# Ledger of designs, part 67: designed miniproteins, single chains, continued (5)

Each design is a single chain, and the fold is of that chain. pLDDT is the mean over its residues in the fold that is shown.

## One batch from the design tools (miniprotein)

Design m18318
Fold by ESMFold2-Fast:
Structure m18318 (fold): chain A 77 residues (1-77)
Amino acid sequence: MEEELKKKLEEIKEEVKKVIKELEPSMSEETIEKAAETAVYGVLAGHSEEEIIKALQSLGLSEEVAREAIKKAKEAL
């Protein structure tokens, strides 16, 4: 039950990480991981797109990359 949900969220996070890495390959693995986590859990928690974009920009993502990460998280959830 809980393990199945955690596995699904981890798979979605990996898909979002791939999108970020393709659009911003110069970013560190740590930043990509944190950005993917922020996008997935932000969408899951019902945060506004503007709040998630601001959080992602604070990690060094451009607005365009932040929007693509949010879009992928929404599509996969």
Scores: mean pLDDT 81

Design m18319
Fold by ESMFold2-Fast:
Structure m18319 (fold): chain A 55 residues (1-55)
Amino acid sequence: SSENQKRLEELLKKARENGPDMETLEAITQVVVEQRKTGDVDKANQEIIEILEKG
């Protein structure tokens, strides 16, 4: 959704400024790989938002 896209862009900008750790990057990579199999972009975006908000 448009809201998920905007939230994801905001969190990614913040992560770039603070430097995400390797565990966070690995978790995001796993979500992206799974999204390629399922094609569910909104689900993938929500899972990445959850990872970034918890890290």
Scores: mean pLDDT 74

Design m18320
Fold by ESMFold2-Fast:
Structure m18320 (fold): chain A 88 residues (1-88)
Amino acid sequence: KAEEVIKLLTETKEELEKLKPSLSKEDQELADHAIDALKHAIELAKQGKVEEAIDEAINAFKYVIENSKDEELIKLAEEALKKLEELK
């Protein structure tokens, strides 16, 4: 479970970092917020705090979905959220 969470969060963070340069300034700030939350969640998962890591990542993706106007950023967050809910 921890390994699967770390892998998902790491891959999602890398996809966010790749997408970020193509986003508006507002959506870049939103992507940065998500990237920072995912970095913290990855460290929590590495410490065995897997449920805390999942909850932090879910909250970050929900925030992106609620506040973003970029369809690709929203889609990435929705796909990651779905995969995290399956790992609960």
Scores: mean pLDDT 84

Design m18321
Fold by ESMFold2-Fast:
Structure m18321 (fold): chain A 65 residues (1-65)
Amino acid sequence: STTLSSDRPVTREEVAERIRALGFEADDKTLTLMTAALNAGATVRLVPGEGEPRFDGKTLTIPVR
């Protein structure tokens, strides 16, 4: 699994580039969720697989292909 965080505001385009550089794909809805979580100061955890994103108040866990 891979973890993303940011200490500055990020754009959806920056998040898409980071995901692509890691070898993953995400749809527009997932990119928007990741961007919102990072800008709220949360950690985003990418896990191989399928399913719905899960948020526990600190970490947004997202299945990625």
Scores: mean pLDDT 81

Design m18322
Fold by ESMFold2-Fast:
Structure m18322 (fold): chain A 61 residues (1-61)
Amino acid sequence: GDVYRKSLENLTQVLDLASQYVENPGDEDSLKKAEELARQSRLSLLGLSVVETAKEQVKKK
């Protein structure tokens, strides 16, 4: 349904923004946008987990 499709589109955007932040750790704006989109999704726990993983990857670099 539309809810499922919208949630997948939102998760894809979160993944794209989180990947951008991992590649460019100084781009805090991408991280903030990823967190906001993750919180707005019905898959918020999964989206927030992606954001946390991106933060940990940046710390290891």
Scores: mean pLDDT 76

Design m18323
Fold by ESMFold2-Fast:
Structure m18323 (fold): chain A 63 residues (1-63)
Amino acid sequence: SAGEEARRGYEEGLAAGDPMGAGLAAANGVHDAGSREGAYAGTQAAAKGDGLEGGRAAIEAAE
C-alpha cells in the first residue's frame, strides 16, 4: 500500500541522512488519496539520498 511504501521510504531517508525530505515526499504521496506512484517516486529519490528531488518527484507523480 501507499502507506507502507511511504514508511519504508522515510526510513531509507533517515539512513541516507535526509529524513525531512524523505518524510515530506512520503507524506505528500499518501496525502494525495493514496497515490502509489507519488509515494514510490519519493521513496526512490530519497533512497538515493536526495530528499528534495524525492519531494518533487512525489508531487509530480501524485498529480
Scores: mean pLDDT 58

Design m18324
Fold by ESMFold2-Fast:
Structure m18324 (fold): chain A 69 residues (1-69)
Amino acid sequence: SIEETKEKILEVLRKEGPLTLNELVRKTGADPITVLLALGELVKEGKVEAREDPEDPRVVLYSLSEKEK
């Protein structure tokens, strides 16, 4: 479910820090579309932030917001 995927994303980000979409798909084991939907909800809720990678602006990194650290 999307809710279970949201919980897994938060756990993975807490343990491993900023990650790409592909890394989150691999680490959660969820479908890419399910991960995208879960990330969209978490970003809207202010629990996760999406930012360009300082080393490669073509890459988006997802991280826990300051309130969830």
Scores: mean pLDDT 81

Design m18325
Fold by ESMFold2-Fast:
Structure m18325 (fold): chain A 94 residues (1-94)
Amino acid sequence: SSELRREVLSAIAFLRHLISEETDPRAVAVLEEAVARLEAALRDDASAQEVIDLLRGTRERVREVLGDSPLGRALLAALDSFIARFEAIRAAEE
């Protein structure tokens, strides 16, 4: 859907902005992987559910790599916000 595509592009833009301001190479690597996966999802016309699953995987990776650090907590909160937006899109598709 055009709404799904727009929201994926918004998520990519936000993550790219974080990469430009981030100095922790572990955080940069996780964010760059997430951007690459979202760009692939956009090319493959992925469903809202597939994007949600991708972001949940990214969330677990952030938790694993950054743990309970302040940066990790902030990134987890941002990812939870994006997941909630895609869950709303998925619900609207029914």
Scores: mean pLDDT 83

Design m18326
Fold by ESMFold2-Fast:
Structure m18326 (fold): chain A 63 residues (1-63)
Amino acid sequence: SLKEFVEALQKVDPRFEKIDPSKIKSKKDLIEAVYEAETGEKRDFSDVDADELIEKLKKKYNI
C-alpha cells in the first residue's frame, strides 16, 4: 500500500518522517510529498509518469 511505502521511506531517511502516510491517497501524492521532503519545494507532478517515478524511488531507497 502507499502507506506502507511511506513508512518504508521513513525508516531509510529521516527527511521523510515529516510525510503523513494518512494524507497519501495516490501515487502522485506520494511523489509530490517525497519531492517536497527532498528539496523543500512544492511541485505538481500531474504531467509525469507516476509509476516510473515510484520505481525509481524503490531503486534509490532500496525498498
Scores: mean pLDDT 81

Design m18327
Fold by ESMFold2-Fast:
Structure m18327 (fold): chain A 70 residues (1-70)
Amino acid sequence: SPLSDNDIEEAEGVYETLSEELREKEIQKFIKEIEEMDHPEKEAIIQEIEELENPKEKFIKAYSYLRKHK
């Protein structure tokens, strides 16, 4: 499902508070957390995140998915 403007703005705000090193670390952490979820769509979401070129977009997608399915 498409993300709302509020979801994007919240995730972007968190991303901008992090150093470049922490941004990459958090993205990998989110991907691992998604892999550990018992959710039928997790493989499709992980692939979609991996196909994104922009690290900010990867962060927004992973962060929003985890918040939605927590």
Scores: mean pLDDT 79

Design m18328
Fold by ESMFold2-Fast:
Structure m18328 (fold): chain A 80 residues (1-80)
Amino acid sequence: SLEERIEEIRKKLEEVKKIPDPEQAAQGALSVVDEVARLYVEARRQNAPPELLKEVIRVGSEAVDLLMEAIDKLEAQRAA
């Protein structure tokens, strides 16, 4: 189900949060962003209820935040 796929993506996001290396964290976060985008398109095609669509968007927002944080850390390493 779409709800089970959201839960699987959330579990992946929690794993990404535990990655200490910013390059690996960025790659993990980007992978989650891609999965969320694909899931959102599928959920829209299936006319999923608004609450489910909002949940997909929330997970996507968290993944984007992690990606931006990882990029900031990578830029700091290059500047040093």
Scores: mean pLDDT 86

Design m18329
Fold by ESMFold2-Fast:
Structure m18329 (fold): chain A 59 residues (1-59)
Amino acid sequence: ADQALFDARHAYYTNPTEENLEAYAKAEGISVEEVKKDYETIQKMAEGGRAGARALAAA
């Protein structure tokens, strides 16, 4: 029964759009800001593994 939540999370992590963000937050029952924090933490952890190279560039 966690299928919907897992699918929404996967969609957001693959295509981080406002629509996917809201869908995931609703499915989990938390705020969009909480979802953003979790995603940013994961990004920082992945980025830290490549600290020896140049930092990432956002839009």
Scores: mean pLDDT 68

Design m18330
Fold by ESMFold2-Fast:
Structure m18330 (fold): chain A 96 residues (1-96)
Amino acid sequence: MTPEVAIKELRIELEAAPDDLKAAEEALEAAKKDPENREVVLRVVGQAIRYIGMKITLEEALKTGDPEAIKLAEELKPYVEEIGKLVKEAMEAIKK
């Protein structure tokens, strides 16, 4: 990944991050209330896929070594860590 691509992707992720965090929080709440509901299970899996994509973007951006990419990645990191925690708890709640 080039630094220019990493910066562009990180800016897109950062703009979406507050909504992604809220979606992960809502998915966990739904999983705790009705873990057997098929729509809830699909929502949790969707958030898990989204989290994996964000984590890959973060890791690839850090590998560029570009100062601007690192700065944006550090801003995204708290969102990725919190979303990952919520997604993990939601996945465990729906696991039979």
Scores: mean pLDDT 85

Design m18331
Fold by ESMFold2-Fast:
Structure m18331 (fold): chain A 80 residues (1-80)
Amino acid sequence: MEEEIKEAEELVRKVAEEEGLSEEEIEKAVEALREVLRKLFEDPSADPDEVVEEVAKKLKLSEKVKRIVRLVVQYYLDKQ
């Protein structure tokens, strides 16, 4: 779990950096991804898109950051 979350955090940092996000936006993306993955590991039956929307509202993410987090979450789940 922690190792898998770390790998996903590294991936979201790379994607966010390639998309031209600031360091603060990258940190928000990493925080959001960590919360999303934690919730999905606690409830594997949860809809990943719904969890991303919930976390984005809680952390007040911009649409761009939310989109990047959602893409990384889907990529990670599809790979697993």
Scores: mean pLDDT 78

Design m18332
Fold by ESMFold2-Fast:
Structure m18332 (fold): chain A 67 residues (1-67)
Amino acid sequence: GPLSELLLERSRELAEKLAEYLKEKYGADSYEVEILDETHALITLTKGDEKFVYEVDLSTGEITLIE
């Protein structure tokens, strides 16, 4: 419904801002964001030949490196 769509858009905006922050913080070349649900996202940072995958809880701000 419209509320779920608005919540997903808000989650995407928050995840994109967090991805930009992490890219600058770690000096990564690029990032990709995948929204899993209204409170969870995957952020992939690429730095040279290395990839770092972070699972993010958007409700708590918890960031976990998984790869």
Scores: mean pLDDT 81

Design m18333
Fold by ESMFold2-Fast:
Structure m18333 (fold): chain A 72 residues (1-72)
Amino acid sequence: LESLSPEEQREMLRVIAEAQKAVAEKFPIIKDLSKATEEQIKEAIEEIKRTARETASPRVAAAIEALLEADL
């Protein structure tokens, strides 16, 4: 993680939680990630990145995208 302020770190956690909720609502078929196809996982990740870009500051959005790339 880049050096984020405590406020930016809290924002990042809130944005991630909101993005995960949005993914669960938009793609209910992937509730069990162990059964999700690679395509469904990729679509979910893109939705998380989109949510971050639209709702977070640029620095926080970049940190979320970096985290998602590291987890893949």
Scores: mean pLDDT 69

Design m18334
Fold by ESMFold2-Fast:
Structure m18334 (fold): chain A 58 residues (1-58)
Amino acid sequence: GLATRAGAGAAAGAGAGDAERAKRLGSIWHEPGSEGAYRGALAGDAVAAGRGAEAGGK
């Protein structure tokens, strides 16, 4: 159903899409070797967004 498709897409897409976006931005915008910085921001933001969605979207 619609909820199943939306849920699967949101869960997988949010993680995969966000990771890809942050990685691409980090590689293009940051200096060589700044991958740790963008990975930290990506991981923290993704985890916070996931927790917020479960806890009430904070």
Scores: mean pLDDT 49

Design m18335
Fold by ESMFold2-Fast:
Structure m18335 (fold): chain A 65 residues (1-65)
Amino acid sequence: DVKLAILATSLEIIGISLGVRATAEVRDGTIIVRAVGSEAQIERLREELKRVSEATGYRIELEEL
């Protein structure tokens, strides 16, 4: 889904702007964001991903590395 791929790329950019090393992929209609950062940076990213998920209706999962 092109729309999911565009959103995944946007979430990577958001992660980078928060100081997190982030990559995102789409698997079975779910966006999986893999991130490395401090506890505070990861918590900020988690809150932002939750807002995007609730606003768009897409499934977004955060995997802390």
Scores: mean pLDDT 81

Design m18336
Fold by ESMFold2-Fast:
Structure m18336 (fold): chain A 77 residues (1-77)
Amino acid sequence: MSEELKKKIAELFEEHRQASYESVRELAEAIARYFEEKGLPEIAKEVREHAERLLASGLPAHVARLELVKHAIELAE
């Protein structure tokens, strides 16, 4: 399960590679929906909340996107 989640997160990262604040939110939503499909709604909530925290911190979109993926992978471990 953990390795499957990590692989899917990497695929979503590549799919949403254009870095803007909207694309970071779209990536977060795609990751969160995948966790919900796997029966992990609390992790999905954390992914959505973490994305908004990253965007609120004033990070450049490309940095926020990378930090979001790192956090999602850590949650999948």
Scores: mean pLDDT 78

Design m18337
Fold by ESMFold2-Fast:
Structure m18337 (fold): chain A 80 residues (1-80)
Amino acid sequence: DLTPEELQKLKEAEERLREAILNDPDWTEELLREVLSELFNLDLEELKGKTIEELLDIRNEIIEQYRQEAKRRQLEELLR
């Protein structure tokens, strides 16, 4: 079984991988929707009809949320 610290490090590594994939400039609008749906478990129907600009905003918001969540959990673990 993984410790909470090991789980957090694994999650951070996974989030970095997601960030690298989503920051690829070769993404098309359709591919961005699929990637956001698959990697972040978003409803594909919710992403349907979004422009590439809106999809990039959603991507950036999710990446930032993951970064903040990882930092928050790291601080919480250190304070225990």
Scores: mean pLDDT 66

Design m18338
Fold by ESMFold2-Fast:
Structure m18338 (fold): chain A 95 residues (1-95)
Amino acid sequence: SLPPELLRLEFSETIDADGKPLIKVKLYRGGEVLLERTFYKEDLTLEDIEQLKAEINAVLDELRASLPPEHRPQIDELKAGVDALYEKLKEELEK
């Protein structure tokens, strides 16, 4: 398995082939995609944002339990990043 220092949360805004705006969120461990979710901005709901936060936190909690104690602070930092992403997505929903 890959080292925990290769964990990253990626957020991107793009358009699809039909020109519709969408949001993509990916959680990586090195080259492995642990979680990927795509939402059309027009169709984005608060329930989608709450579910995304819950799903990412569940993956991070499982990783935290399986990792050596010295690597757990990196998971806690990523969880803070998830909270920041949640607030950003809520702001997009209010636009």
Scores: mean pLDDT 79

Design m18339
Fold by ESMFold2-Fast:
Structure m18339 (fold): chain A 87 residues (1-87)
Amino acid sequence: SNSQIEVDRLEREAEAIINRAEALLNSNYPTSQKIEEMDALYEQFVRLATRALIIAQMENDQESFQRVQEIVDRAGEKFNAIRAELK
């Protein structure tokens, strides 16, 4: 289903975004650049998550909807922890 495809994409992209955020945190870039790129990664994640939620709701796919919420919670916690290291 479209819901399943979008959830699988979100899970894969969430992992990639978290990995990029961790690499960015550990880079030698200026803090201002890290913040700007971190904000861009967060915006990308929010757009992907919103799309997946809308499609799951439109298809009345409760399993996919719940799975998206779990991905958002887990990835959001990890991203917030990484972001908190930037001042």
Scores: mean pLDDT 85

Design m18340
Fold by ESMFold2-Fast:
Structure m18340 (fold): chain A 65 residues (1-65)
Amino acid sequence: ADEAAKVIAEDVVNLLKNGNEIEKENVKEALIDKFGEEVAEEVFKLVEEGKYEEAIELLTKKLNE
């Protein structure tokens, strides 16, 4: 469901923003494995630019595909 995907996306973005080095690395690897490098890099860029809502929306969409 979209709500479940959004919760996962919010957790992922929070880990990329506030996580330690190991947590960030694990999340990056998981995103690349699941969605591919292009999508993962897009998410990382949005988080780096402070566009957290856009990153959550992108991940929610990809999780529901």
Scores: mean pLDDT 81

Design m18341
Fold by ESMFold2-Fast:
Structure m18341 (fold): chain A 71 residues (1-71)
Amino acid sequence: VPASLRGTRRGLETLPREQLEAELAEAEEELREAERELEEARKRGDVAREVGAKLRVMAAREAIERLRAAL
């Protein structure tokens, strides 16, 4: 099967509530930063930076959704 559960991201349901809340707070902060970078990249027409920022936004949004579902 895929993944080895070495990264705690894959086992969100098994994490303590306090750890899930801390991860959620971090993911929300990362989302804010990534969205800011995406906006700046789009404003400047930096396609490579825009792609990187979009990937960060997507990853952060997925993390937030999973963490909220696990709480």
Scores: mean pLDDT 75

Design m18342
Fold by ESMFold2-Fast:
Structure m18342 (fold): chain A 65 residues (1-65)
Amino acid sequence: MEVEKHIEEAKKALEEGNYDEALRHVARALQLDPTNPEALELAAEVYRKLGQEGQADAIRKAMES
């Protein structure tokens, strides 16, 4: 499925330090599956890497509900 492809590419981009590319793939994955736990976790990680700690924290707390 395309969701898994975007999650995989987002994870690779994040590991490579390409945070903009990682966000694009995470956004596409979440458009296809808004509650996908891997995509949400990657979104939190990318926001954290971008210095958006508040947004990353909000995503993680939402996942704990």
Scores: mean pLDDT 77

Design m18343
Fold by ESMFold2-Fast:
Structure m18343 (fold): chain A 100 residues (1-100)
Amino acid sequence: SNEELIKKLEERFEELSKEIEEALKNGDIQRALDLLSLLAIVLAIAAKEAGDTETEKRLVQLANEALSARKLDDEEAKKKLLEIFEEIKRIREEMIKRIS
């Protein structure tokens, strides 16, 4: 089941990351933030299933930060989005290393 968990995590991460990048290309910052929040929640569920409560809590915080960034102007929202997205990518790499 660990191999299936890793594969599903990789597939879902790649799918949502592509959708975020497309939203950014189209200048749809609000959609990109919504998708980023969803990505963080998907990873939080995976962390919870793996028993990693600290990673789950951090990912839930990042999801909330992405949703809160919708209230910022577009330039500040985009900056915050990129910062959150980079942290989520780093957390995902750490999660895969721990499951492997």
Scores: mean pLDDT 85

Design m18344
Fold by ESMFold2-Fast:
Structure m18344 (fold): chain A 74 residues (1-74)
Amino acid sequence: SAELERVREEALAKVQELVPEVKSIAEAKRLLVEMLEEALTLSPEEAAELREKIDRLSEIHLEYSRQMEAIRKA
């Protein structure tokens, strides 16, 4: 439905503010986790920034899931 597509697009737009080139929330999470694992061995400063992005992605995912559930029940 158009409503479901809109919610996906809005969620993806917010995710792309954190990771510009990803196509989905799942892709963004995978990439950020992989980058964090790499940064933990190389750069504590970069690791801290990636943790903040992962936390923000979790907030975006929670809101997306809430909106999708509302559409599913409508």
Scores: mean pLDDT 80

Design m18345
Fold by ESMFold2-Fast:
Structure m18345 (fold): chain A 74 residues (1-74)
Amino acid sequence: APLSAAQARHAAAGALARMDAEVARLREEGKSPSEEQIAAARAYLDALLAQVPAEDRAALRTGAERRLGELEAV
């Protein structure tokens, strides 16, 4: 079932915060995510952002792409 606008915004913000924590953890441990893990994160974010209202989607998409790039770079 689709999320409400408020639930989608909250879920997207939470996902980005968890990605920031995961990037920090991987850097601390000297580890890199697999290509499969990065692809799964992208698919999850794409599905979640599709449920976010258009007015918020661009900013959240920019935040998501930055974090995905950080995961790919670690």
Scores: mean pLDDT 82

Design m18346
Fold by ESMFold2-Fast:
Structure m18346 (fold): chain A 64 residues (1-64)
Amino acid sequence: MKETEAFFLAAQLGDEATLERLRPVLEKKYGKDLVDSLVEAAKKMKITDPEAAQARLDELLAEL
């Protein structure tokens, strides 16, 4: 669950390095097609507070 939330936030923020780091873990668990769909969905969503989103991503990555 934390990996999926971090991946979604990274996709919304355009954090390519975090996406590359987490993609293999999520693809192993959910498959490539679902992971690609998650990235597409995340990129379509606008971030209302990018600073709060980055802080949340940093918290999640500290636990992973």
Scores: mean pLDDT 78

Design m18347
Fold by ESMFold2-Fast:
Structure m18347 (fold): chain A 97 residues (1-97)
Amino acid sequence: MSSQLKKQQQILDDLTQQLQDVVAATERRLDELVRRGASIDDVNAVHDAALDQIEKITNDAMKKLSDKKYRIEAEEQRAMAIMRLTVARQEAIKRLS
């Protein structure tokens, strides 16, 4: 692997970790809201804030990624993070209903 590809891998690894951290923090926050009997509006606000963070983090990484393969992997990591947040939101709403 060239030095350039090692840099692309590091950017992707950093992105993946940041996305995992946002998802984990959001899942914990949603669980706290459910335990406290919060509103569905509170759940939606937390979810919307998490989506905004994912968008910002991914866009910042995409500005640094020049290799097509790593750009595709970054989009896949973003899609997985969004899917996990969608599931967490749906489960929180079910538990509040």
Scores: mean pLDDT 90

Design m18348
Fold by ESMFold2-Fast:
Structure m18348 (fold): chain A 61 residues (1-61)
Amino acid sequence: RTVHLEVETDAPRLSDAAKAAVIRAAKAGMDGMSPEEVEKLLRDGLAAAGETVRRLRVTIE
């Protein structure tokens, strides 16, 4: 199972908290979470880290 995450934010690089959110979402996707649930988890995690998300795409194969 392969998880592809595409994230575009207003920041030129992600904070440590935002990177942790990305890792957590990727692990959840690998563990069998649906693409829609992974997108929600990632979006909520990035918002909690103070990131403004411009674009977010989740693809699981």
Scores: mean pLDDT 78

Design m18349
Fold by ESMFold2-Fast:
Structure m18349 (fold): chain A 116 residues (1-116)
Amino acid sequence: KPLSEEEREKLAILLFLGDLELAKKLALGELSEEELEEGIKKAIERYIKVLEEGLKNESDPENKEKIEKIIELLKKLLEGKMSYKEALEKLIEITGLSLNYEEVLEKAGEYAEAIK
């Protein structure tokens, strides 16, 4: 079955966080909804720690500002104060990606089909 829009949003977030193992399991339909929610929360928590360590060694003020904005966004997502769609739209804006929300979901869907 093709992934739903919500599943592609979650997949796009996992790909952004670099949790390729969980992304693959989601794409293959190997996760329950409970396993997916727990896995995403743990992936976000791990990525925040990586960004906080990176921030200690960052000397570029523009990169520091971007990292701080991403950390704030991920904390709001973890607290359930932000939707996956809003998080993706804000991540695209902060990172300066030339892709829009719809194009990010299309790329996540292409990734899912490529690993089947």
Scores: mean pLDDT 86

Design m18350
Fold by ESMFold2-Fast:
Structure m18350 (fold): chain A 62 residues (1-62)
Amino acid sequence: LPEIVVSISSDKKSAIIGVHNLSDEELDWVIELAKTYDEAIVLVEPEYAERFEAAGIKVRVI
């Protein structure tokens, strides 16, 4: 099953988003979600990292 976990800062301006086993449509949705925060870090598997980075999103490879 696809999994998306979001941890939001107390001021709601920063988020850490963990993703696993996403489709292309779900990946695009997470990119748009991350852009709604002033500071967002997405925890991703290596195969997705470049796609998020190309969209201007900070990533951490797990």
Scores: mean pLDDT 79

Design m18351
Fold by ESMFold2-Fast:
Structure m18351 (fold): chain A 78 residues (1-78)
Amino acid sequence: MDKAIQELEEQLQKLVEEGKISRRTADMILNLIRKKKLSPEEIKKVQEDFLQNNDKTMQILDEANRLVAEEVQEKLRE
């Protein structure tokens, strides 16, 4: 397993424990990553932004959650 994905999983777990996101949202983001909807470079950049800027991290999480919602909508269209 890629170290970048592992570090993101740990960060998402911490956010769930802090009550900032739901476990379901974290699972959906991880599913999106595991389906390779996000590139490894994008995953690495998200991790860097998590460490450097909380405000930008929230924007990135919102964007990732939106992409997951779009994938769910696409599945419902089938």
Scores: mean pLDDT 63

Design m18352
Fold by ESMFold2-Fast:
Structure m18352 (fold): chain A 90 residues (1-90)
Amino acid sequence: GLQAIAEHFDISLSTAETAVFHARVWEAIEKGDREELLELSKEFAERNKADVDPEEIAEKLIKEYEEIKKDPEQLKELKEVVEEIKKLLE
């Protein structure tokens, strides 16, 4: 669960929640799951009181992921963190 992630990475529960959100975002982008990405973008907008279209948030997240893909070391680190978070959530 969330507590296991916080303990594994030595971070706060709030930081663990943010890490889980980003892991889900990156996984949705990697899988091409547009529906999941839009739902996550909508949740992000609501939590941050952002008066912005979830489609625009999704597009920004996709662009951020494309920039990460340009750096092989950063992409490797991101994929490893996402996989560890997924294992701790199961």
Scores: mean pLDDT 76

Design m18353
Fold by ESMFold2-Fast:
Structure m18353 (fold): chain A 87 residues (1-87)
Amino acid sequence: MDLANELLEEARRLVRELNSILSVFDMAGIVGYGRDLGLSEEEIREIIRESQKEVNEKYPNSSRTHKGHITSSRVITRLERRARERE
């Protein structure tokens, strides 16, 4: 079946469940990358939630676009770190 379609559907679901400011495309990239690193959906979800909370606390008055860019960058860095610690 279409793996790209499955990833996009999961990304849309996560954006809604986590009330995320990330675009569906950024979320799809993050989920795909996290899976490539061998992380579980639960670990990916935790990293996204923690990163979003930190960005909202540090940058409360920043635009949604700016917060989205910072959140995406922090999530990617934390996914890589989690993968290294696990294996």
Scores: mean pLDDT 79

Design m18354
Fold by ESMFold2-Fast:
Structure m18354 (fold): chain A 69 residues (1-69)
Amino acid sequence: AAAAVAQTGGGSWKLPKEGETRKRVTTISVDGRTYTIVVEETGGEVKVEATGLSAQAKAELEAGLKAEV
């Protein structure tokens, strides 16, 4: 059944609220080992979670992503 609702599509703009978290998963290989990185972006704050990644590499990724945004 086709239901036609005559509503102006001005409400289709569901912009994520400022501070909404966006998650991205990336896989990298370091020293022959594979690591999965989960990046969370929240209103200009970037969090990187990676199994076995060094603290230095993690901090560099966070700083780089933060500077790009």
Scores: mean pLDDT 57

